# Designed miniproteins, single chains, continued (4), part 65

Each design is a single chain, and the fold is of that chain. pLDDT is the mean over its residues in the fold that is shown.

## One batch from the design tools (miniprotein)

Design m14247
Fold by ESMFold2-Fast:
Structure m14247 (fold): chain A 80 residues (1-80)
Amino acid sequence: GSRYISMSQAFNAITKALNMSKETLMKSYRVKSGREAVNTLLEGNNIPVSSTISESQLTLILQTHADLSEEQVREILNEL
């Protein structure tokens, strides 16, 4: 996998982890883009907003927000 994760890849991982469509996730956070949805989750978890996120930061979000193990997160990341 890539050392850094794009906002599109992060959005795809989060939608898979929550078993939600992209449209449902955006509506839930009252945002108009996947980037804004990811930024909302980063801010809610006190993670600095940037153009990319690390695998560790995405793992923390998925474990905290979706109660996923490191192995489950790795499986999602492998599909990005």
Scores: mean pLDDT 72

Design m14248
Fold by ESMFold2-Fast:
Structure m14248 (fold): chain A 86 residues (1-86)
Amino acid sequence: MKVYRNLSEEEREELYRELEELEKKALAGELSEEERRELEERAREMLAEEWARRNGEEGEGIERALERLRAQEAAAAEAERLGLPL
């Protein structure tokens, strides 16, 4: 997935501009099915990035749930490799 939080300000502006152009086409009914899927995927990535930034202000949310899931999977893999129970 694209990570917007670690991009330079100029790179972020370019990506946001691309999304805005796709949104304008969507509102006009001019999007192809491929462009629509690209817009939806990019919007989800941006929402995930925005949620991760806000998570420190608003508390726990979906991004933290995903981080905990990844941490549990990593811990399970390490425990299995070391022959330890979870």
Scores: mean pLDDT 60

Design m14249
Fold by ESMFold2-Fast:
Structure m14249 (fold): chain A 91 residues (1-91)
Amino acid sequence: MLKVEVPDSVLVGEPLPVKVSGDEPLTQVTVVLRDADGTVVQHVTKDTNGAKSGTIVLTPTTAGTYTVTVSAHTETKTLTSEPKTVTVLPR
């Protein structure tokens, strides 16, 4: 099972850490950040080389409500997370 932890809120321009962990070795993790309209604003892929956990850092540049989705590959299958909502606060 894929577990995703992300803060409920962050300030504009500050790092948004997305913590990912799984029960199986992960070969690759992809994090997608979508705005309130569902538009993809950031897309980060990281090779995890068999690690069961990792952190991917995003930096939102505009205030608003966003959704974070994570997909991870194991050697044999793809795991997907439920969407997480993040509020990006203005400075």
Scores: mean pLDDT 81

Design m14250
Fold by ESMFold2-Fast:
Structure m14250 (fold): chain A 71 residues (1-71)
Amino acid sequence: DAEVEAMARAGESMRAIGERLGIAPSVAGERAGEVMLRSGSEQAKLAREIGRELREIGDGIDRELATGEPS
């Protein structure tokens, strides 16, 4: 959604976005990636790369929360 996209572009962490919206950090990263991919065809390649990175960050945080340790 637009809020997640705006927060991601503003440099908000995936944890902060998830906390504010009441969702898992990995879900926040996935949504940020999806809305960025929708923002314009000219930036599609960059949006895909950013979306992938955001998902990886979110997955890392989810793993930390699940196991109590980063991996």
Scores: mean pLDDT 62

Design m14251
Fold by ESMFold2-Fast:
Order: C-alpha cells, then structure tokens, then sequence
Structure m14251 (fold): chain A 80 residues (1-80)
C-alpha cells in the first residue's frame, strides 16, 4: 500500500510541477519524503490533507483538481 501511495504522489508531483512555484514544489518533495517515512495510515492521511490544504491556498484551479484526484485515489487505497 505505501509503495502504491508513493507512486501516486510521485505521479502527482510530475503533473503539478509545471503548475507550481519553486517553493510549492519543494514543499511537495518534502511531503513525499514524509509519506515514505510514515509508520501509520493516519500519518499518511495527515500529509495528504496538508497537501490538499496547501494547494487549495496557493494553487491554480488545475492544480487543485489534480490534488483532489490524488487525494481520492490515496484515500481509496487506505480504505481497502
């Protein structure tokens, strides 16, 4: 499950990279590293919610749509 979630986040990063500021890209890279080190599903979910909040505040409508799609995919994996 963790490998699958990390793959989704890395795919999301590639899609978001041209839409985000350098500061937001750095934030997302750090977030992916935190998810890789997460020990519980709750810790993963906290990072994903932080991502969604950050993109909602600083992202474009396209970036928000991508973040919401990734959030739903990750949540579905954690629920299975």
Amino acid sequence: KLEEIVKILEETFKRLEPLLSPEMREFLEELIEKVKKAKTDDEIMEQIEELLQAINLHGTPEARAIAVESYRRIRAILAS
Scores: mean pLDDT 80

Design m14252
Fold by ESMFold2-Fast:
Structure m14252 (fold): chain A 83 residues (1-83)
Amino acid sequence: MSAAELERLQAEQQFEQQRAEAAAEAAKTLDGVIAQIRALARQGDLERMRYVGEYSAGTYEALGNKEGAARIRAALAEELAAA
């Protein structure tokens, strides 16, 4: 293995680790996002609730967390139906 090949592999491993850490943080914040949606609904800020819900669901889908996105969309739909 050349020095350049070693540096490239180390950069790829660091990138993969950063992605894994971002996914873990996204999972940890999922309940926080749902809590924020419900708090905005209680405040009557339905436009911001919809914006936060759709943006967050899209972000979770982009990260490959389809279940997280579905949970966010379900919470948003429940609050919109209750409004």
Scores: mean pLDDT 75

Design m14253
Fold by ESMFold2-Fast:
Structure m14253 (fold): chain A 100 residues (1-100)
Amino acid sequence: SKEEMLAMVDELMEKYPEFTELPDPKKYPDWYKLVKEPVSLSKIKKDIESGKITTLEELAEKLITMGLNVAGFFPIDSEEYELAVELLKEALERLKKLKS
């Protein structure tokens, strides 16, 4: 349901606050040159609230895009890369439980 998707995003924002907003373009101008579809948890939440995201599959697509944007930019041994992997693992586990 919409309420379950919103609750899940709110819990992810609490646990992974680094993913709440897009990176600062003044600090990471090259990120905006490389990333074709910028995605943040705040944007995902707004898209659920507005009805732009209505299915678990659409939510999964946006979460995967967000995680891949970070993993594609930051080195594999970085804290940012590790947090992106942890967020995606937790998000996919939660989505599987909501789909069952």
Scores: mean pLDDT 83

Design m14254
Fold by ESMFold2-Fast:
Structure m14254 (fold): chain A 61 residues (1-61)
Amino acid sequence: MKEELRERIRRLESELSPEEIEALRNVGPAFRALPEEVRRKLIELGIEEGLLRIVEAVDKL
């Protein structure tokens, strides 16, 4: 696992409540369910990458 991802996991575990972490876990599945054309547009805007990084950290908790 990348060190950057490990640091995000540690911060999420220490800074966020269990309720907040659970809410973040629901973001990834909803985002991945979007049509490919919508996801492509969001990637061009840099939005998807940021959300996926958060979801990756939460999924490893």
Scores: mean pLDDT 63

Design m14255
Fold by ESMFold2-Fast:
Structure m14255 (fold): chain A 89 residues (1-89)
Amino acid sequence: SKAREEMLELLREFGEENNVLELIETLIRAYELAREGKHEEAKKLFEEAVKKKLGLKEDMPEEEKKKKIEEFIKELEEKMKAWVEEKRK
């Protein structure tokens, strides 16, 4: 679909401009897996990429890891929203 292609191009541009292109490419891959019904594989793939980006230690408590991942995702979503609004000007 044209809307999907436009969204993917915007996501990649955001990734390039914010030095998170590898994370965005992983997010796109996770999204495709989720569309195939592989929701657990998609979640694990993206969470592992976020853990690597944040440098989270394997021995860190799971509740702490989850909190850091959720906070990062929220911040990333807020940054993407602000970036899209700026691009529309």
Scores: mean pLDDT 77

Design m14256
Fold by ESMFold2-Fast:
Structure m14256 (fold): chain A 67 residues (1-67)
Amino acid sequence: AEEELERLRAEIERLRRLSAQGDVRATIALGQALSKEADILESQGRTDEAQRLRAEADAAFQRAAAL
């Protein structure tokens, strides 16, 4: 679980960099990865952190739709 979360967070950081450069596909992938991290955190009882990540995922999807 922790190793999976660590790998996922590394991928999210990579996707954030690409999304910041205007990559639409990376922005969609960022939203999906953030949603996955939120699901893992919610399963660990970290509900407030999961809700913040879901809000960030929603913002990423909205941004991708506007590009």
Scores: mean pLDDT 84

Design m14257
Fold by ESMFold2-Fast:
Structure m14257 (fold): chain A 63 residues (1-63)
Amino acid sequence: MHTVRGVAEVAAELLDLSEEERERLLNAPSSLEVMQVALRRAPADWPALMARISAEAVNVPEP
């Protein structure tokens, strides 16, 4: 089961976020915040991007 923080980490990596943007996202992780970041970076493809982020987060082994 993936966590919102795990999804936020995958989103930061896939969206190639700056350290500042990544820090902000990880300090206040939520599915809504991840969706808003995806929408800002790729507004045309955000649904597909969100699906990929979710799939990547689930497929990563638990730490």
Scores: mean pLDDT 64

Design m14258
Fold by ESMFold2-Fast:
Structure m14258 (fold): chain A 65 residues (1-65)
Amino acid sequence: SAQDLLTQAVELARAGDDEGALEAAEQAIKAGASKDQLIGVAQVLREQGHPELAEKVLELVKKYF
């Protein structure tokens, strides 16, 4: 599901796989994740110490919404 892909994005970021996290976030959008869900993921990533990755997720939001 889109939600499972968003969860996977956060877990990949925690593991240090920034490329995998971004790919999972983009796949979540294609699976029907909402703009608000992606903004929420970006906030979580920033809070967990991944501000550059959070900005990349917000660029996906700009691209798809």
Scores: mean pLDDT 86

Design m14259
Fold by ESMFold2-Fast:
Structure m14259 (fold): chain A 89 residues (1-89)
Amino acid sequence: APEIDEAIRRIDKLRQEALDAIKNGDFDTALELVEELRKLADEVIEKYGIGSPAALHAINAVKQVSDALLKAAKEAGDEETIKRVEELR
């Protein structure tokens, strides 16, 4: 379905942008992108169901970015970013 394909493309784009922000040490941008990705995941779960392939794709993207951001923030000693990421898990 076109709507599902669009949702998956949006998830992939946000995931990539967030990982790039993490790589550049831009934790504020990464946090905003993780929050947007989580919101998109919630919308996909509501529309297609928690067991749908699209929902699993979104959940995995949120987990990957959150785990990467948490690791980078811990390495940088950024306690505020660590706390914010833990609250989004």
Scores: mean pLDDT 85

Design m14260
Fold by ESMFold2-Fast:
Structure m14260 (fold): chain A 60 residues (1-60)
Amino acid sequence: MPMTDDQRNDVINQSMKQIDTYPNDRRRQVTTQIVSTRIDSYINGDTVGQFTSRVNDILS
């Protein structure tokens, strides 16, 4: 089922903890990609699992 805004925010907050451990250049790049992926999740109607997978792919 489509995720709620609260679920979307939880995934992003968890990802930001990992991003904070990255070097500055990678942190900026990854943060930009996460913002784009958040917008895409509204357009695509992503489930929590789909959005989490996309975020994890960016973090890898």
Scores: mean pLDDT 80

Design m14261
Fold by ESMFold2-Fast:
Structure m14261 (fold): chain A 83 residues (1-83)
Amino acid sequence: MTPEQRIKSMADTALDLARKALEMAKRGGDKSIAMFLMLTAKSTMYVAEDLAKKYNASDELMSYLEKKREEIEKIAKETKKLL
């Protein structure tokens, strides 16, 4: 697996965690767990972005990460309204 494929996988995992946080908040589940999942999603995305910069990632990968970041931030705002 290339470094680029690993970074993409990390960003995909971050978005999945953000979606799980939102689903938990919508179901009236544990607010602390929902907050923890969202913080983990944002942290994972930050690491993916930092690694992409370190490896001088392609414009295509940088664009992919920017779209995933925007989706996570949108989900985070919705999740915060439910907490």
Scores: mean pLDDT 86

Design m14262
Fold by ESMFold2-Fast:
Structure m14262 (fold): chain A 74 residues (1-74)
Amino acid sequence: MAKEAVEEGEKKAKEGEELVKRGLASEDGAKSAGGALLGIGLAGDGGLAAIRAGREAGDEEAIKAGERILREYG
């Protein structure tokens, strides 16, 4: 259970990171802002999910990854 939640959180966080990078690189201000905001939201959700699931499972790698994502995009 916790492993599946961590994998989902990490996947969501990676999707969020990609959306932030793509949004910030966009020349279309509206698409840039929308993409970056959506990416930050997904990365934040993924980071928090990874930390929570990692703490429940005692998975230090997942906790560290979630903390890194929150520090970067929170």
Scores: mean pLDDT 69

Design m14263
Fold by ESMFold2-Fast:
Structure m14263 (fold): chain A 85 residues (1-85)
Amino acid sequence: STLATMTEEEIREKMIARLEKELEEAKALYEKLKPSEEEIKKAEEALARFEADPSAAVPIEEFNEGEKAALALLRAQRMLEEVKA
């Protein structure tokens, strides 16, 4: 039943489905914007910094469109890996 009987397994499955959709959308944006190697590296460094200390997240406004696209893709991939682990 949709409203009253969500198990932890059902919640996880719905989260995986949502993250897979977000990953597909992030991939489409990434392919459209085609971030440079420098933009990808900056996104990777930002994600690593956030994972080390979530409270020290780099302000998104410091990122250009390509860097944001790369960061979105990397975040979607990481979140999906964590949920599936």
Scores: mean pLDDT 76

Design m14264
Fold by ESMFold2-Fast:
Structure m14264 (fold): chain A 70 residues (1-70)
Amino acid sequence: SLKEAEEEAKRIIERDPNFEGAANISLANEYKKLGDYESAIKKLEEMTKRVIGESKEYLLKKIEEIKKKL
């Protein structure tokens, strides 16, 4: 469920901050599966502020894909 996904993302980040990007991408995918595209975009946009290079490009691509569904 979404609540379980949010709790799991928090647990992953607490164990290893290097997984913050992966955890938030997984959470964004859960929002997307539920049709909550606005929440998915917000999670990805938060991450673009904290990453650079290939990671940022990946997040920007995902944001564009989701925006096409709004």
Scores: mean pLDDT 73

Design m14265
Fold by ESMFold2-Fast:
Structure m14265 (fold): chain A 91 residues (1-91)
Amino acid sequence: MESSQVVVDGSFKTSVELNKLIEQGKSIEELEELLDKSVEEIRKKIDEIAEELKKQGKEQEAQTEKEESMARVDQIEADLREQIRREHEKR
């Protein structure tokens, strides 16, 4: 599995679950816990893919793919955390 695909799949799943919890009226704390857990799982998978690439002698590709995927995860985390803040302000 490519790191970029892990970010896409993980982000989509996180957004779906987050919106489901919002519709169910779950607490802001529960929304943040879901986001934190999901982001950590995505980052762990990115690290595992990077380590596999390093073992194959593709150290430069591993570093580039990890940096790009991690930066994308950081942006997605920021966007979803802003969504949670807006939800809190509405309540």
Scores: mean pLDDT 82

Design m14266
Fold by ESMFold2-Fast:
Structure m14266 (fold): chain A 93 residues (1-93)
Amino acid sequence: SAARLAELEARLLAALKEVDPDLDARLAAMAAASESDDPAARARGLELALRIHEALLESEETVIEIAEELGFEREEVLEALEKLRKAVEEARK
């Protein structure tokens, strides 16, 4: 479900904050950009989102370990990371 995926994403991002103290500022900028009617602001938001997602993919094992500590199953985390990898690859085309 969308709610379950949103919670998984939120917990993965919370785990990433331990290695990127600026993540909250990046997330706030991305959220503001996604609500903007300005194409340039939306483009900046997409680039910030891609960088955050690339950081999660580079930290895959750490993300999996922390997510498992938060009560998520390894299979669910791997599926989410695979979908993220494909989305990032498509966005970079």
Scores: mean pLDDT 71

Design m14267
Fold by ESMFold2-Fast:
Structure m14267 (fold): chain A 134 residues (1-134)
Amino acid sequence: NLEKAFKYFSLYLATGDQKYLDEAFSHLSEDAKIIYEYLKLKDKRPMTLAREADLKIKSFIADLLLNDRTEYLERLKIALEDVKAVVVEVAKAMGASEEELEAIRNAKSYEELAKIFKEIYNRRKDEIKKATGL
């Protein structure tokens, strides 16, 4: 439920309290949870609370793009360039080509970015799911 995820994520941004980020994450789609586990698998840095928060935030942004809920990015006032930076990292972890990464960097709107990201994810989702053991 992305409306609930948005509500709790907004509380996290206002308070810095990890419990609201954890609650927001619990309301994400199964695709976003698979992306989270996949990003954990690919990220070989020590898992800290800050790193866990970073991966949950990336999974939230990915879920908004996969479900065309880009209005929440606008409501959170996250700049397009900052969303692109997150999406480049997520897509790169998924094995996106340099051409696909360049398409992300050159996206001119949240809607164009969502379209590009969905195509990249849908080409790889079965392999990503298999890699997570889910």
Scores: mean pLDDT 87

Design m14268
Fold by ESMFold2-Fast:
Structure m14268 (fold): chain A 70 residues (1-70)
Amino acid sequence: PELSLDEIIARSVALLSDPDPSIAGAAVHGLLELGKQDPRVIEPLREALKTETDPAVRALIEAAIAEIEA
């Protein structure tokens, strides 16, 4: 009730920049699960790709977008 869906998405996107790969991976997984219920997750993930420099995290985001769009 304190966090809206948009706020949860924004916070999860911020966690993609965490230096701990377990946290970044968990954030991608959480966004994927949200995206299966609500396609509003897709555009924030696409925006994250524009600034993401880690190729492993980029690959996870691309895979998540593809799975949500399937």
Scores: mean pLDDT 78

Design m14269
Fold by ESMFold2-Fast:
Structure m14269 (fold): chain A 68 residues (1-68)
Amino acid sequence: MPVLTLEELPDGTFRYKGPEAILTKEDGSKIELKDGDILKKSELTPDSKLEIDGKEYLLVNAVKVVEL
């Protein structure tokens, strides 16, 4: 399982660090993610999902949050 990184920024946003992925938000909408993209806290819920190379992962299992 790939381990992706979310870098928590001082403004409460998160920088995505990892391969191209598709984030499915709580409302069912999808965002294409690429390395360096900035995500708002509202887009990151425990039930959010990431699709990488056709495989779906629960966000909390696929990402590690690190403080900068």
Scores: mean pLDDT 74

Design m14270
Fold by ESMFold2-Fast:
Structure m14270 (fold): chain A 125 residues (1-125)
Amino acid sequence: MEALQQAYQAYLDALQRFIRGEPGAEEAFQAALAAFRAALKQASEEEIQAMIEELELTIKVATELGDVLLVGISHYLLGELYEALGRLQEALSHYEKARALFEQLGKERLVAFIDQQIAQLKARL
């Protein structure tokens, strides 16, 4: 079984439940995020780069369709992928773009979560 793809799908499912504010979603999201980050540490740079390219295409399409939430989610995921590659400045840029979009949408829990991620990442710069 493809561990990275399974962890990614579980993480996307948990993120959607977290965005919807479902009971217990915070714990499920944290567990899925930890599993996804662990899978990224075992992934090749080529596998991560392929995911980046797919997300960049998703951003282009979502932007044309006006899907602000999907653009925000895609930038957040790009932040995680660039952080896994050790490309911290690019990760920060994508997290800040995701934060601005989630703030625009009034997604206060996502903004608070990303503020923590940005603070932790800035400590590593």
Scores: mean pLDDT 85

Design m14271
Fold by ESMFold2-Fast:
Structure m14271 (fold): chain A 75 residues (1-75)
Amino acid sequence: SMKEQLKKEVGELGKEVLEIAEELEKLGKTDEARRFRNEALRVVHEAAATGDYEKGVEELRKLLEEAKKELERAK
């Protein structure tokens, strides 16, 4: 179903943000890593609690783009 696909996408996007946060932490960007980690976990938990996985995907896609830009800036 569409809901099952969106739920899976929330999990995959959340994992990608967490992986970038770990890379930022390794580069000494501890505060940025903490922010992205906390926001990703918040969005994933809120989507699960409310069932609004479409909103979760939208928020995580924006967060992932921000995280990617921060990682490029840190290199």
Scores: mean pLDDT 88

Design m14272
Fold by ESMFold2-Fast:
Structure m14272 (fold): chain A 81 residues (1-81)
Amino acid sequence: MEEKIKEIEELSKSNKPEDVQRLQKLAYEAAKEAKERRDAEGLRKIAELLKEAAKKLKDEKAKEDLLRLAKQIELEAERLE
């Protein structure tokens, strides 16, 4: 888990299309793993990193997709409490 979060953090600093695609895939996988472990803090961290990545994107659709994923992950974190 921690290793995936570190990779997500590194990818969140990039605006390259290939890095954005890897970010989305890793965030989905990390969120699934955190949900299975009932790790609400991990889910919130992933959502925050997705929001940070979205701020750096010029493509409005990609930005909206990342923000939508972040919101979904935040809701999942709330449900674990």
Scores: mean pLDDT 80

Design m14273
Fold by ESMFold2-Fast:
Structure m14273 (fold): chain A 64 residues (1-64)
Amino acid sequence: SDEEIERLIDILKNSTDPAERKAAADRLGELGDPRAIPPLQEIIKTSTDDVVKLFAGLALQKIA
């Protein structure tokens, strides 16, 4: 749903818990909604957490 996608994007961008951010990226990939593509690309470009960047990249591969 739109609400689930928006919530997951918020967690991905703003959560202080790396485990929550990884889970949000993985779930966005499973949902396959192209609305997740721009925020996942932003995380790959801007995040300082290599593990979160990896999960964002894997999510993009699932969506694309």
Scores: mean pLDDT 83

Design m14274
Fold by ESMFold2-Fast:
Structure m14274 (fold): chain A 82 residues (1-82)
Amino acid sequence: MEELERAGRAGAEGLARQPELEAQLRALEEEFAERARGASPEELAELARELGERLAALAEAAGLLDLARAAREVGERLAAAL
């Protein structure tokens, strides 16, 4: 868990150095915050999975394969827990 959080932070710093990816991450955060507002637990589970997939796609585009794998794993686990 701590190792995954550390990898996530390092990956986020890497993405933040690219203005285009930083803007895409900000837009994604805003979109999912809005969609989560008023969502049911079942809808939150689907949103968690979708967020993981979209974060993974952005990470893969940046060549951050470890971050992409972590994003998918976290999304799947959150969806399963909800």
Scores: mean pLDDT 72

Design m14275
Fold by ESMFold2-Fast:
Parts: sequence; structure tokens; C-alpha cells
Structure m14275 (fold): chain A 91 residues (1-91)
Amino acid sequence: RAEELAERIRRAAREAAERLRRLLEEAKRQGADPAVLERLERAVREAEALAERAAELAPSLSEEDVRALERHLEGLLEALREQVEASVAAK
């Protein structure tokens, strides 16, 4: 169970990091605000750190905690994408 939860966390975090990095590259190309770029860079670092620590964290988490984390990562991606779009549209 803990190994399965660790793999779920690692997968979700790695997918989030990749999507965030792609969004950051696109945001830089479109001239998004520096504050939005800084938030994206921080989000990438946090997602990468989460993937690295997945095995360490999993034994302390329930199935429900992992589901909440997966929802949190998806929500973060959606919110940051909207911030990029709003920032670019304002220029």
C-alpha cells in the first residue's frame, strides 16, 4: 500500500512538474508578468521536491490524503494557467 501510494504521489508530482515547466516556457514566450513567472518557477520546484520525497512521505499518508494531494496539484495547475492567460491578455 505505501509503495503504491508513493508511486501515485511520484507520478502525479512528476506530471505536474512537467506541465508546469511547459506552462512556464510558454508564459515566458508570451511575455507574462514577472510575478506570474516567479510563481510558476516556485511551483515547478515544489512539484519536483514532492516527487523526490514521495517514498519518504507515503508511509505517513492515507489514500484520502493522496487523493487530496492529486486534486491540489490539478487545482494549482489550473489556477496558474488562468493567471498566465490573464497576465498575457492584460498586455
Scores: mean pLDDT 84

Design m14276
Fold by ESMFold2-Fast:
Structure m14276 (fold): chain A 65 residues (1-65)
Amino acid sequence: MAEEALRKAVEVTKDPIAKAMAAGALHALERGDLESAIKGVQTGLKVTKDPEGKAAMREALEALL
C-alpha cells in the first residue's frame, strides 16, 4: 500500500523537485529504509505547490506511519 501510494505521488506530482523527493522515498522504501522514505515524503510535501501531488504525498505519508 505505501509503495503504491508513493508511486502515485511520483506520477501525479508536477513540481520536479517534489517529484524527485517522492521517487527517492519510493527507492528508500524498496530498500527497507523507512526513515529515509518518511523524510523524503515530508520534504516533498513542504515544497510541492501542486494540490494533486500534495494530496498523493499526504496519503503516502499516512501509509508509511
Scores: mean pLDDT 80

Design m14277
Fold by ESMFold2-Fast:
Structure m14277 (fold): chain A 64 residues (1-64)
Amino acid sequence: SAGQKIVDGLNALNAKGAAGIAARDKIIAKYTPVLQDPAASPAVKQAAQEQLAKDLEAAIAALS
């Protein structure tokens, strides 16, 4: 699921030290406004979660 990929991705970036934590924080900051917006539709929030998971995967690959 996208939720499980997000949890796994956040943990993987934390394990990469300062660079991983910085990438994690930047990605979280990018998607938090839409995920916490009560006016955003469930479809918009799902798309944001899927894109968040992809951004986490890309950041992990870049720091590997």
Scores: mean pLDDT 84

Design m14278
Fold by ESMFold2-Fast:
Structure m14278 (fold): chain A 67 residues (1-67)
Amino acid sequence: VSEAERAFYEGMLAFLQRDYETAAEHYLRAVELDPDSDFAPIALRMAALALERAGRTEEAQELFAKV
């Protein structure tokens, strides 16, 4: 279990608790730690969705464009 995998699961837990800013931070951290992982594309999409839910719409749109 890598630090990137832990960050990914922490992001999922925060998202389920509707703590969207924390979820986005954890998902983006997972991508930064292991951008070549199988979960990185999912983490990037979930970060974008979390930012949109947090009201940070322009940042969310920029991330969605990269997916």
Scores: mean pLDDT 81

Design m14279
Fold by ESMFold2-Fast:
Structure m14279 (fold): chain A 80 residues (1-80)
Amino acid sequence: SLVAALEAYHRELSKLPKEVQEEVNKAIVETEDLPLDEQRANLEKLRKEILEKYPDVPEETVQALFDAALAYLEARRAAK
């Protein structure tokens, strides 16, 4: 379900500081209409940037967020 995937993504996103949430959400919105391969590449680039800028955020938390973001993007594509 697109709704369930979006809720899961927002749940993981809410574990991060507000400024990081806005940066991640903006990047996800900008990639929503790209092909899956480009979405994956953009997500991997963003994941590296977040880990570098915010080294005190647990890697597992960032990974869970990006797994949820990819699931949301895949569900969004299936709903079109």
Scores: mean pLDDT 81

Design m14280
Fold by ESMFold2-Fast:
Structure m14280 (fold): chain A 57 residues (1-57)
Amino acid sequence: SIEEAKARWKKLVEEMDKLIKTSKNKELAQRLKEAREKGDFVMAYALYDAIKKEEEK
């Protein structure tokens, strides 16, 4: 449903914002912030995934 899609998007945005603040890799965090501000969802998701993989090491 549209409500489920909105909820998933809101959670993803909150997770991205949290990673921007808490990430040890400030360069990737800055790039994620810029992608989010530009509305580049494809790049934002790719950077979010890259940060998560780096944080998992």
Scores: mean pLDDT 77

Design m14281
Fold by ESMFold2-Fast:
Structure m14281 (fold): chain A 76 residues (1-76)
Amino acid sequence: SGEEAKRLLLQQAEEAEKQGNLLAASVLRSIARGLPPDATIEQAVEALRRAARSLEAQGDLESARALYQAAEELEK
């Protein structure tokens, strides 16, 4: 459900923030806010991977890595 996807994204945002990655935390929260109420985990994972590729293209490798890791955690 979209509520479950948002909850998992917010948990990953908290973990990124604890690790000092404020950019990754901000992106994770933004994705959570942008998901429709009926969003699937698969849709959340796709959004994370698109954001990670964008960050990687901009040279933000640490934040990109955090988003790829969040996508892996959501698929478990």
Scores: mean pLDDT 85

Design m14282
Fold by ESMFold2-Fast:
Structure m14282 (fold): chain A 65 residues (1-65)
Amino acid sequence: TEAAAERVREAVLAAGGSEKAAEGAAEHIKDLVEIGGGNAEVAADAMIEALKKDPERAIKRFESI
């Protein structure tokens, strides 16, 4: 979980996102694993793909988590 959360933090920051967006994305990974019983790496990969597709939109979404 921590490794997946760190990957997402780094990806958000690399895309020009704020520390707030990076923390929001990391917390979302933890919530998806805890609530949904999902795989943290799969969730991280999906969030990183969203950043690659539309970084501005993804960053704004992560800031509002």
Scores: mean pLDDT 76

